Designed miniproteins, single chains, continued (5). Designs and how they scored, part 32

Each design is a single chain, and the fold is of that chain. pLDDT is the mean over its residues in the fold that is shown.

## One batch from the design tools (miniprotein)

Design m17083
Fold by ESMFold2-Fast:
Structure m17083 (fold): chain A 99 residues (1-99)
Amino acid sequence: SELDALLSEIANLPEPPTKEQVEALRDAALAEMEAIIIKRVGSLDAPLHASDFSDEDLAELMSLVGLIELLAEITNLPLTPRQRALIAKVDAVLAERTA
């Protein structure tokens, strides 16, 4: 998956990674998350439910959210309010699946 490519990329970054490298990885992970959402519900502005996604999609979204949060924390690069709102929607979907 593209997530595996992103994880391989971060593992091979020089230490410490540059701000530009972390931003590129974060933006790629966000784009992958958005692509899954658009594929299943057609819009980022649509309400999201666990039933809209396959188990494979939900596993990928969980991994992407974890990666995005980790990358933001590592370099102290804050997510925009719009990006935070989207992640909150995905977190709600993941919580719905486990409830």
Scores: mean pLDDT 77

Design m17084
Fold by ESMFold2-Fast:
Order: sequence, then structure tokens, then C-alpha cells
Structure m17084 (fold): chain A 55 residues (1-55)
Amino acid sequence: SLEERIAELEAEMQRVADEALAHAATNPQRSADLVARMFALGEELARLLKELEAA
């Protein structure tokens, strides 16, 4: 369902956020790449939320 996809995506975003924080001091490049991934996931989440709102 859309709700399941949204929940899975939110869980993935939290995981990526935690990894970005873990790498911020020791591997800034990896942290930056993970932050970019979070933006991409956020765009997908916004799209799914609009789809859910339209249903």
C-alpha cells in the first residue's frame, strides 16, 4: 500500500540520517553523499504523500 511505502521510505531516511551523523567527523565526503541521498528520498516521500492525499 501507499502507507507501507511511505513508512518504509521514512525508515530508510532515518537510517541514512543516522549514518550521515556517524560519518560527519571522520568521513565528511561520505556524510555529504548521504545528505544528498536524504534529499533524493525526501523528494520521493513528497511525491508519495501527494499521491496519498489525492487518493
Scores: mean pLDDT 83

Design m17085
Fold by ESMFold2-Fast:
Structure m17085 (fold): chain A 65 residues (1-65)
Amino acid sequence: MYPSEEELEELLKYAQEVLGVKVPLDKELKEKIKEIREEMKKKYGVDGEAVWLMATRKAVYEISK
């Protein structure tokens, strides 16, 4: 299930607080989140809401560096 724009903003806010960085929810970040989520799904067979949080956190980390 795809998160809504509001749900993505909440996930981003949480990831930013954990990592201590600030990144805009733009096209680049959205595509990176999707890419990482697909990689996690393919590698680990994970299907769930928790994977979106992990993918968002990793995407924020990679873009903010």
Scores: mean pLDDT 74

Design m17086
Fold by ESMFold2-Fast:
Structure m17086 (fold): chain A 88 residues (1-88)
Amino acid sequence: MLKEAEEELERIIEEGSREVREAEKKAHPGSSVAEEPEGLIAARELVLGIDSGRYRPISEEAKKLVEETRRKIREAEERIRRAREEAE
C-alpha cells in the first residue's frame, strides 16, 4: 500500500539521521554539533541530500551511514512510485 511505503521511507530517514548523529557523537564526544538539536537537522539534511548550510564536517563512520541511508531512501522512493501506480 502507498501509505505503508511512505511510512517505511519516513522510518528510514529518521533511523538513518539518528544513526549519523550517534556516530558523530561517538567520534566527537561533547561536540556541539552532536548535542544541539541542529545536529539532528544537519544529519537529516545530509541523508536527504539537502545542503542548507547546516552541514559540518563529520566522521568517516557517519559519512558511511549517510551513503547507506541515501541508498535506502532511493530504494524506498522507487517502492513508493510503484505503490502510487497501484493505488488507483
Scores: mean pLDDT 69

Design m17087
Fold by ESMFold2-Fast:
Structure m17087 (fold): chain A 57 residues (1-57)
Amino acid sequence: SDLERQRLLHTSQTTLDTAKLYLDASSRQTPERLAEAQRVYDQSQKNADLNRQKAAS
């Protein structure tokens, strides 16, 4: 169970970190691309928060 909790947290954090890098890179692109990257980041953050709460519970 400890390994599964660590895996969920690691995967969620990696996804969020990747989405943040993509968002930062997309800030130099068109507003449409930035908006898309922002949407992906928001979704990734929500999923990371949910998995963190689930792992803590």
Scores: mean pLDDT 78

Design m17088
Fold by ESMFold2-Fast:
Structure m17088 (fold): chain A 83 residues (1-83)
Amino acid sequence: MRERLLEVLRQTARDAREALERIDEIGKEHGLSEEAIEAIRRALEEAARLAERAVREDPDEEELRRALEEVARLVAEAGEIAE
């Protein structure tokens, strides 16, 4: 399980960073306000940082699960703003 959690966190960090590079372009294409784009940016930045930290520090499985839960919550928040 632990190895799978690390793999998911690494992938999520990559995906969040890619989204951050394109958020202004994507947000404008979808007609999002500047405020909405900034809110999504903050959530994705926090998700990426949290995932990157968890991978770097390589904590126990319980801490990895906690990190993944928080990352998932932030990603879901960004998705809700984008709707």
Scores: mean pLDDT 79

Design m17089
Fold by ESMFold2-Fast:
Structure m17089 (fold): chain A 93 residues (1-93)
Amino acid sequence: MSLLQEINSKETDETVELTVSDFEDPEIQEELKKAKINQKLVVRLENGKFKVVVGFGNNGSFIADIKKAKEGDYLLTLEKKEGDKFIFKVAKI
């Protein structure tokens, strides 16, 4: 199932399984590997890929940058890491 179809067919607080290939910029791999459970990022779906709008940070930096988010963007909260897979809780903004 495509990432867009998976998100659109699930409720907004459902869990989604992502890999580096689901992101527009493959350099996100280093940030994903360093990210901790419960860290948040904001992504925008463009051309079938996720573009990072607000990257992983501590709570203070994330709150400062959240104003860059727009309605229709997705809030992703990291729940688990499983090898090359990253499991996020999804909320639509």
Scores: mean pLDDT 70

Design m17090
Fold by ESMFold2-Fast:
Structure m17090 (fold): chain A 97 residues (1-97)
Amino acid sequence: ALKEIREILEKAKLTPEAIEAILRHTELVSEKTGKPAELALEGVEEIAKELSVLPEEKQKEIGEKFLRALEMRTEKKLSIDEIQEIEKKREEERKKK
């Protein structure tokens, strides 16, 4: 999955820093949601097409946009229980900080 995502991003001519940030965020989302990184493949193709038309300076901010889009894709596949568990963990973390 990650190798395929990297190939799509490289084909879209993103900067190496942007590619590494996106791959890192993909791993983090997969860990947080418990969903496999393969779910990112559908979203990555669409995002890569959007990114290829952006100037390089805007691609540096792409990590956040990609993470948000990937979360939206995984959220559509998450059960209500999984979403509630993630929200509960976020609330507990906020209370501890």
Scores: mean pLDDT 60

Design m17091
Fold by ESMFold2-Fast:
Structure m17091 (fold): chain A 55 residues (1-55)
Amino acid sequence: SLEEKIKKISQASFKIAAEMEELRKREGMSDDEVMLLMLKRNAEAHEKIQEEFKK
């Protein structure tokens, strides 16, 4: 369902945000670098979730 898909996307986005916060602290990445990487990872997660819902 659309609701289930949105829920999975939200969960993936939350995990990615937490991972990016950790990378920011460890590697001293700039805000712009963190934002760009977060956008790329969210796009990848969205594509994978869309593939799961093609069933």
Scores: mean pLDDT 77

Design m17092
Fold by ESMFold2-Fast:
Structure m17092 (fold): chain A 85 residues (1-85)
Amino acid sequence: SPPPVSDKERYEFTVKELKELIEKAKKEGLEEVAELLEKGLETGDAEAFEKAFLLLAKLNPDSTEEDFELARKLGRHVAEVLRKA
């Protein structure tokens, strides 16, 4: 089994992944997504992350209502990880 990850390790990994996603969003011309992710990372605003991930899900025309709900849940989860330090 993989070793258990600490809240600090989850935080550090999540910040790294968010920064990489922001850079990718900017490169792809997804300026609104990048701005929402930057706001979420700066402020910890769960709504900013929810909106960013929902916009990413909406870029795929094959996305279902379940995919949109999963995107919102992911945004809330990311905000909670950032709050735990």
Scores: mean pLDDT 83

Design m17093
Fold by ESMFold2-Fast:
Structure m17093 (fold): chain A 100 residues (1-100)
Amino acid sequence: ALPSAREVAERLLAVYDRDGDGVLDLEELKAFEREFYRALTGREISDEQAEGLAEALLALLDRDGDGKLSLEELETFVAALKEHNPEAYEILVGILERRE
């Protein structure tokens, strides 16, 4: 069964939060975007392209302007993905399962 948006957001933190501070910074989001884009398209992107995608995600979700995504902001992203792009949501779940 597909997990809830909250469970997926918690798994994103568990997989990509390498320093354990409970948020995802730009470098952690770049790592996520590279893997997510490759899973969605079968293509690799450059570090500069991954940075652009991570910055776009921050611009969309970072409501407190700290340059990081909290669990609540990640849950918002995951919930939107589940509603508007369910195929991408299933791909995201698959990435997180492979990273554990």
Scores: mean pLDDT 80

Design m17094
Fold by ESMFold2-Fast:
Structure m17094 (fold): chain A 88 residues (1-88)
Amino acid sequence: MIVLGEPISEEDKKYDEHLRKAFLALLKRDFETAVKHLIEASKYAKNDTLFRIDVRSIFRAALLPEPSDEFIDAVLNQDFEAALKELL
């Protein structure tokens, strides 16, 4: 549920921008670009639980299978190679 009324911070804008770019990359099956943007988004995430929900949501919206916990953990640890391996 989206609650309107909170000001959008610069960090929130960067978070949304990187999630949007990751989603577009997933639609194209460009997993390298998607992982890069997910790692960048993770730097601006308010908490890990919110980030996990958002990552699962964009995979679902891109008609991809739900990402593994190991994938999301690799992204949160900024481990590009481990995250990419989970998708390939």
Scores: mean pLDDT 81

Design m17095
Fold by ESMFold2-Fast:
Structure m17095 (fold): chain A 89 residues (1-89)
Amino acid sequence: HMEKLKELAEKIAKRAVDLAYQGKSREEIEKFIRDELVKAGLDPELAERVARYVADKIFELMKTKSREEIEKEVTKILYEALKFAYDLK
């Protein structure tokens, strides 16, 4: 189960970062992450908070970090959120 959550976190992270590099707005990336987290079973309110945090973090990190480093950091955040939500169910 946890291995599948990590794979899901990696997929969401890579797509979110791809969207940022394509010039999509913070709001579009936030919506994408939120929708994916809700589909994964997160509470909508928690999903919105995580998505906002992650979207802001992507744009902040793009100023100083490589694409690979951003993907790794975003994956860690999303994986922790998914694990937390799963363990509370």
Scores: mean pLDDT 84

Design m17096
Fold by ESMFold2-Fast:
Structure m17096 (fold): chain A 70 residues (1-70)
Amino acid sequence: SVFPQEVLDALAGKMEPKEALEKIKEEKEKELAALPEPRTIAEEVANELIRIGIELDLELAKEKLEKASK
């Protein structure tokens, strides 16, 4: 799915949008903290792509939850 499970649960009324966003933020922060220390340029690029992907996922979740609340 293109959406995190927390977004889907919030849209289905299974949890508050604010709670879903906080859970998503916590999980993304854990993913960022778990990134390995890069030793090569290829690993640096891989880590940056993961970081960008996490940021995009978080922004998408924010927009979907915010629009659904209005």
Scores: mean pLDDT 74

Design m17097
Fold by ESMFold2-Fast:
Structure m17097 (fold): chain A 63 residues (1-63)
Amino acid sequence: MMRYRLSFTPVDAPESEVDSPEEVGLKVQEAIRTGQPVEFIVATSRGPGDPQRIYRVTVEPVE
């Protein structure tokens, strides 16, 4: 099974750019199926001390 690298980059984007859970699921499935990198946008906190931010998440397959 391939391993995946996830990268979180904070972005200055409106909440309307945030992908739904369904959209995220479809993009992740496409990345797994094709072995190609995929990107989506989520609103989350990276830890208890971190403010909630909008992040661009990149899923990149690595052998």
Scores: mean pLDDT 74

Design m17098
Fold by ESMFold2-Fast:
Structure m17098 (fold): chain A 82 residues (1-82)
Amino acid sequence: ISLDLTFENETLGEIIEKIFKSLGYEIQKPTKDSKQKLSGRIKVENVDLIDLLKALLDFLDKGLTEKVTIEDLQNELKKVEK
């Protein structure tokens, strides 16, 4: 799996939803979401789908309790590249 997506003034839940949609999955908006608006680009190459989905969900949970950036998400996703 490869991703190259840009986000502008979107919440973490909106960003995760958009990534899932780009992979062919529709998900409901999370009942809990961060009020923080994020902007940036996610670019990763050669990622296993299961590793990617797990990393996204783990990051969503983390981002609900602390401030995060798109760069933080990018760095987490880079860790699961092969």
Scores: mean pLDDT 76

Design m17099
Fold by ESMFold2-Fast:
Structure m17099 (fold): chain A 79 residues (1-79)
Amino acid sequence: DLDALWEAGLADFRAEGAADIASIADPEARARLARLTDEMVALGRQAREARDDPERFEELAARFREVRDEYDRLLAEAR
């Protein structure tokens, strides 16, 4: 079941994000990283809904990469 595998992947992603965020001492950085994690999870679900629309899937994947790159940058700066 691809839907179950996708949701399991999003759950694992959220859990890993929460663990990374928990190590951050700055509450503003933590809140920003949490918001980016929520956005990435939302984009992941939208991408699954758009599985039969290749153009929309690619658009959502591109947005996911942009949010992920911002997350990685903020996480590195917060360390």
Scores: mean pLDDT 80

Design m17100
Fold by ESMFold2-Fast:
Order: sequence, then C-alpha cells, then structure tokens
Structure m17100 (fold): chain A 88 residues (1-88)
Amino acid sequence: SFEDAVKEAYELVLELFDLPPVEIDYKKLAEEIKKQSGLEEISEEELLKLAMDYLMYGPIVGTSIVNGKIEYFYEKQAVEDILAKYKK
C-alpha cells in the first residue's frame, strides 16, 4: 500500500540517521508527498523514492559541488522536525 511504502522510507531514514522510532501518521505523510509531487496518480515505487527524497533533503540547509554533482546537506534536527510534523 502507499502507507507501507512511506513507512519503509521512514524506517530507512531512521536507520541511516540512528533516530529513535516514533509512531507517525503514514497516511498524512503519503498525502503530503503526493501533493508536493504534483502528480494525480503515483505508483508505490515512485512514492517510496519521493518519500526518501522528502525526508532526506527537505529542508535543504546547504549545497556543495562534489565531482561535478550538486550534493545537498541537511542536519539531523531538520529530519527530526519533518518527522515530528507527522507524529500521531
């Protein structure tokens, strides 16, 4: 389901940043990501990728160029703040 895809993205982000698990409203998070994508229809695979992007790169706190690619910086607190918006 779309909620399961968003939950998988959330669990991956928690593991990457060593954050404690909290119960969040996966439905609300999925609806927000769909709204930000501008897409009327979205697959579970696309939603998972967009959820990972949203949770890891929003908000952007800085940018750098590494090997000719733009890399985005974010801080652990910014990730926690995003997750807190969707806490049950």
Scores: mean pLDDT 64

Design m17101
Fold by ESMFold2-Fast:
Structure m17101 (fold): chain A 86 residues (1-86)
Amino acid sequence: MVDEAAELYKKGTKESRIEAAKLLLKHAIENHDLDEEELKLLRASAALLSDAELATKEEIRLLKEKMERDGNLTEKARERLEKLLE
């Protein structure tokens, strides 16, 4: 599960990042006997979910603002924006 979540996060799409965070959070929640490692996983999952949603939204905003200011984006930045918007 954790490895699957990491793989999804590495794909770099908005949906895959959110899905990765959801899988980590689901894993932590489903284990009612939360040990110290599972508590760390729960905290990491909550942070990852927040980062996945907020960072994706903020990254889109920053790329659009740069496009408006500079009139263009680098090829890599445009590809990144397309992936985030899907």
Scores: mean pLDDT 61

Design m17102
Fold by ESMFold2-Fast:
Structure m17102 (fold): chain A 112 residues (1-112)
Amino acid sequence: NEQDIAIFEKIVKLLNVKGGLSEEERREAEEKAAKVPVIKRLADTYGLSPLEAAAAFLIHYLSPSTGEGWKKLYNYAFKKLLEALEGSGGAVAEEAARMLNIPEEVRKKYGL
């Protein structure tokens, strides 16, 4: 639970990063993310953009339930796609809170 909260807070911080990619670079990142079958499926299922879906996928791999082996498997590209998100990230943050079973008190700190 405490480790899940720490991971969630790091992800919320990343989702609130302003800047990163230019508009052109962001479009290219969206197109690349959409070509990954699991990311495309997650985006379609939850009504997310491909970058938001890539962030949600990364959140899943950072969960304590995935163990040490998963750290070797998550793609650095997904981390770069997560860093490309500007401002809102609300849908991804809400999905992260759901996946990690974040307490209501912690969610309220971030407007969730």
Scores: mean pLDDT 57

Design m17103
Fold by ESMFold2-Fast:
Structure m17103 (fold): chain A 55 residues (1-55)
Amino acid sequence: SLEEEIEKLREQGKKNLEAYLKENPNLSDQQKQLVRDQTEGIREMGIAVLRRVAE
């Protein structure tokens, strides 16, 4: 279902984010938070587009 696919995208997105942060250990806590916030915003925007297309 669309909801199952969305949950997979969220899980994969979190996994990719953690891999990126692990590869960039020199980022400050503030920079890490900005990357988390921006990545989450982009992911949720993509999910919103998928929900609209599935109508």
Scores: mean pLDDT 82

Design m17104
Fold by ESMFold2-Fast:
Structure m17104 (fold): chain A 81 residues (1-81)
Amino acid sequence: SLEEELELAARRLEESLERIKELEAKGDSLSQEELSELIGAKLAAIGEAFLLRLLGERRGVPLSERAREALERAEELLGIK
């Protein structure tokens, strides 16, 4: 169902955001591999947030509180407000 797909997308977004937070907390101790992972995680989070926003708003299906909170955190963390 669409609701199940939105919840799955929200979980994936949350996982990406946690990884971004972990990697950014390392600051100047990031390896080249960790920097590449950080960039990849940010791109994935942007895509996941974009899809969540489009799927929820475009179909008039209200996002769950969990999905809305994940999207808000993504917009704040990625600077895409």
Scores: mean pLDDT 77

Design m17105
Fold by ESMFold2-Fast:
Parts: sequence; C-alpha cells; structure tokens
Structure m17105 (fold): chain A 60 residues (1-60)
Amino acid sequence: SLYEKYRERLKKAIAEETDLDRIVQRVVEIFREMVKELGNNPQLADLQLEADRLIAEKAA
C-alpha cells in the first residue's frame, strides 16, 4: 500500500541520517510528496506522529 511505502521511506530516512536538521528536511520533503499524492488523508496524521516519535528517539 502507499501507506506502507511512505512509512518505510520515513523510517529509512530517519535511520540513515545523523544530522537532525537533515532528518527534518528529508521528512518534510517526504510529507510534501504524500500530500501531493494522497491529499488530505487521516493516515498522514498517523505517519506524522510516528515520524515525530522516531526523530525524538534519535535526538535523545
């Protein structure tokens, strides 16, 4: 599914980068692509929460 594809892409982007600013920039780019492809979809909120959690864990 597109949800699973984007979720995996977010996880990889966060895992592969060491610079938090670059992680945030890459996550923003991925979300822009999701909005363009999926529009206003409730699943975007779930993916945003997961991305925020993963970034927070990496920043700790």
Scores: mean pLDDT 80

Design m17106
Fold by ESMFold2-Fast:
Structure m17106 (fold): chain A 83 residues (1-83)
Amino acid sequence: MSEIEKIIEKMVERLVAWVEENFDELQSLSPEEAQAKLAEAFDEVIKEIEEETGYKLSDEEIEEAQRRFAEALRELVEKRLAA
């Protein structure tokens, strides 16, 4: 797997972990507030990963990470609602 693939996977894992830790808080927020918090978390993780790796993500790589995160978030919500 390329370094880029590893970086994207690491980002998605951190974002999913953050949502899992903050799930109850996010559920208590309005949809607009929850969306804002998710966007802030996504930007924070991008900055952290770029600083840790020294690699600057392209717009296409960010879009790919966002798509994978959206899929993982949907699965997480389904799991939480079923449990």
Scores: mean pLDDT 79

Design m17107
Fold by ESMFold2-Fast:
Structure m17107 (fold): chain A 83 residues (1-83)
Amino acid sequence: MTKEEIESALNSLEKDVEELKEILLKDPNALSKEELQQLIKQIEGTLKQLKELEKIAPEELLPRIKKLKKKLEELKELIKSLL
C-alpha cells in the first residue's frame, strides 16, 4: 500500500468509528444484541489488521494507527457494556 492509500483507509475507519460511537451513545437500543456481537468480532478483526499495518507503516503514521487502535478498544468496551 502507498502512504496515500494508508491515510485514506485510516480516514475512512476513523469516520466510521466516530459515527458508530455517536449512534450508540444517543440510542443504546439502535442495534440488536446479535448486531452488537457481530460488531465486536469485526472490531477485533480490524484491530489485528491495524497491528500488522503498524509493522509496515511509515513512522509518521504510527501515532494515528496507535490512536485509532485505542479508539477501537474504547468502542469495543462501549459495545460490551450494552450487552
Scores: mean pLDDT 84

Design m17108
Fold by ESMFold2-Fast:
Structure m17108 (fold): chain A 93 residues (1-93)
Amino acid sequence: TEELVREAREAFKEMKKKAEEGDLDGMYAALQRLMSALRRLADAGALGEAARLYRELAKEAPEMGKKAGEPDFGKVLSKALEEIARRWEAQAR
């Protein structure tokens, strides 16, 4: 669990860096790593931790998208992550 949380946070940090650099391919690759780590965290039963990380990412997504020159992407991503967080929170009891 702790290693997956660390992996998710590093992937999110890399994604923000790539967004600031305008490297959309790198940003997408980091997003895939982040989503993989979050799914593995949820599969390990850490639904609350996964939901919290989805909410943190959702809050940052609009600004990240704006910096990358893709504000609409950031808004869509934010909404999708909020929906996922809500579902995982419901399943976590």
Scores: mean pLDDT 77

Design m17109
Fold by ESMFold2-Fast:
Structure m17109 (fold): chain A 73 residues (1-73)
Amino acid sequence: SLHKEAEERAKGIAEFLKSQGVPEEEAKELGERAYEIAVRGIEAEKAGDKEEYAKVLAEDEELIARAKKLIEE
């Protein structure tokens, strides 16, 4: 299911960040944000909404940049 796929991806991100030494609360926040982005991305793809999909990709890049900064701190 759409929500199950997004949940698995978000959980994987949170667990990876925790393994890299990111504090549990911050890892959880990033995981929750990843879930929101993944759900919106799947819905945009399903609807053929290219504008929303491009916006979701940009937000995903920001999430990745934030995660990288936390790992490097």
Scores: mean pLDDT 81

Design m17110
Fold by ESMFold2-Fast:
Structure m17110 (fold): chain A 68 residues (1-68)
Amino acid sequence: RVLSDEERRERLELLIETLRWLRDKGALPEAVADELIARARELLENRASQEEVDEFLREVGAVLDSHA
């Protein structure tokens, strides 16, 4: 399914909130979480394409799996 610009924005915003929560509870190293949050904010600011968002989400998923 092709996501709208609004749906992609909401997905990135939710991801930023999730990454902050994981950082605050110690589930992710602070440096790793802060880097991912900064990249997610850049994607939001630049109104990134669905492909760019999907690639970033895949990368975040791999990082989370590595730190679980």
Scores: mean pLDDT 79

Design m17111
Fold by ESMFold2-Fast:
Structure m17111 (fold): chain A 86 residues (1-86)
Amino acid sequence: KIPEALRKMAEAVEAGDVDALEQALDELSRISNKEKNIDLQVETALAIILATVTLNDLRAGKPVDYARVAEALRRMAERVEELIKS
């Protein structure tokens, strides 16, 4: 669930798709509000911050390192998957 939302955000960033990134960010925010695990809350909060900054930069036409941001989001998804297994 959270890993899937993070991967959707990574795909949206790589595509420069503002609408897709906004939708994925909204989905992750709704999921995070119901999360009770503190480690998952921390990872989702960091991802929300990164995605929000990226979304604002995309909307403002500022340069974004899409590959680096997408990679960070995918690594967050991997960490969340390991936390869920624990």
Scores: mean pLDDT 79

Design m17112
Fold by ESMFold2-Fast:
Structure m17112 (fold): chain A 93 residues (1-93)
Amino acid sequence: EERERELELRREYMEAVEGLSAEELREIEARMAEKARAAPATREARLELMEEMIRLARELRARPEREKVAPVELARELGEEAELLSDEELEAM
């Protein structure tokens, strides 16, 4: 019964984190680490932590400034990639 709930929450978590950046995932992990230290080591507490992770993942995805939280590193990588892609046209000559 609790196992079914755990599998359901895991599935929801995987869907919620799909498309999040590595930085956003680290933010979830950091917040959850703090809550995990405060929580008792019970199965009920573990299920509550998983629900909290799903909530945080959805919150990060819905954040209007999400594009600014992820892209400080992504903008550097995309700038480099865009230059490489423009050079690809020259290789096609």
Scores: mean pLDDT 63

Design m17113
Fold by ESMFold2-Fast:
Structure m17113 (fold): chain A 71 residues (1-71)
Amino acid sequence: SPVAAALAELTRRVQALVDQGAPLEEIRKAIDEGARRLEAMLRAQGHPDAQAVADALKESLLEMVERRRAA
């Protein structure tokens, strides 16, 4: 699925930014940009809850960032 591929790519990018010690603002910007792109893809596919799904993915990625930085 193009959506699954885009999510996997975003997840890898965010993990790499955390591992490289990137500023939190840069990490948040990457998550925001990726979530907007995923929302657009879901809307194009006719997904009724595209915004809610994108918002949930954004929260999940932010939680992952917090856990990874704490480790």
Scores: mean pLDDT 84

Design m17114
Fold by ESMFold2-Fast:
Structure m17114 (fold): chain A 66 residues (1-66)
Amino acid sequence: DIVEKAIEVAKSSDNEILSEIFIDAIEQGKNDPKKLLKALEEALPDASEEEKELIEKILKVIKEGL
């Protein structure tokens, strides 16, 4: 399951607050993985370096699972 793999990547973050934010975002997008992919790509330009690293790892899982 793409969504479960994406959640596990978010949980792997050492930043608990960042982890929770991305888990919530993934859960909200779980019914449409392509829409979730677009939302994460749109978040990248405004993200911090730590957020970008986590977003890119999540994006990789979603892209490989589609």
Scores: mean pLDDT 78

Design m17115
Fold by ESMFold2-Fast:
Structure m17115 (fold): chain A 90 residues (1-90)
Amino acid sequence: MDIKELIDEASKLIEEAVKAYRNGDFDKAKELMKKAIELVEKAAEGLTDPEAQERVRSLIEEAKKALDEGNYEEAITLLRGAVAVLRSAA
């Protein structure tokens, strides 16, 4: 899968997680966000710009922390930020 396909798939999973969260299905939202994180991490490995790669990694770590704390809205915002960095760097 190329980096653009990984970014597009991660973005779709984030939007599905938002829908699950709004429907009160927090378990499904968390699982979808975890899958999105895995795709974002894989996409970041394909980046040649070390500054962009570090920014994405920092956002992923913050998103993981937000998920562990049950802060789904912050996790969604951080993951959307990571996807934006990936799209700009890819």
Scores: mean pLDDT 84

Design m17116
Fold by ESMFold2-Fast:
Structure m17116 (fold): chain A 75 residues (1-75)
Amino acid sequence: SPLEKNREYLLEFARRYEEILARITDPQQALEEMRKLAKEFDEKLEKDIPEGAYAYRVEVDPEDPRLVTVTAEKR
């Protein structure tokens, strides 16, 4: 179901996000990698769940790029 696919994508996103934070100590490099990850999952969702798909948006705290909000918005 679309909900199961969305859950799997969110879990994979979270896992890879944690790996980025564990591996990269430079805040600017971490931010760049997180933005690339968000773009990858946006493109993945467009292919697999085109109608009623969720687009991921990465919003970063301007004071601390390690603090991010990931929003899933229905298209």
Scores: mean pLDDT 67

Design m17117
Fold by ESMFold2-Fast:
Structure m17117 (fold): chain A 85 residues (1-85)
Amino acid sequence: SEEEVKKHILSVLEGLVILAELLNLPEELIQKIREVLEKAKSMSPEEALELLKELVDYLKEQLPDRTSLNEIAESGLEAAEKLVK
């Protein structure tokens, strides 16, 4: 359902904020993830999914060697995409 997709996306984003803080990522990157989370709260599930996809691509470009962060982000996105089908 759309509610399940939205809830999952917000959970993934919240997890990414926590993980970024635990990994001591630059404050600018942590702030970027927090901004995405706040924007996603007011968006439709479809808009939130696109925003999550953009964030995943951004994190892969900025932090290619952060394997654990990127794997969690990609897995969260893939699970959200499966819920839309």
Scores: mean pLDDT 84

Design m17118
Fold by ESMFold2-Fast:
Structure m17118 (fold): chain A 58 residues (1-58)
Amino acid sequence: ELPKVDPISGKPLTPENSVYIPELGVRLDKETYENIKLGAESEDEFIEAVKRLIEEKK
């Protein structure tokens, strides 16, 4: 049983299928992480995109 879910996708998180983002204090599903990363041209853009998606989800 996983105590946490991805705040953007709502998918259950496992240590094997997730990435922790220390800059934001959040853990994302690998698919969600990779999808956002592919759309970002820089690390700052990636961080801003993750923030925006979390805010949209609330």
Scores: mean pLDDT 74

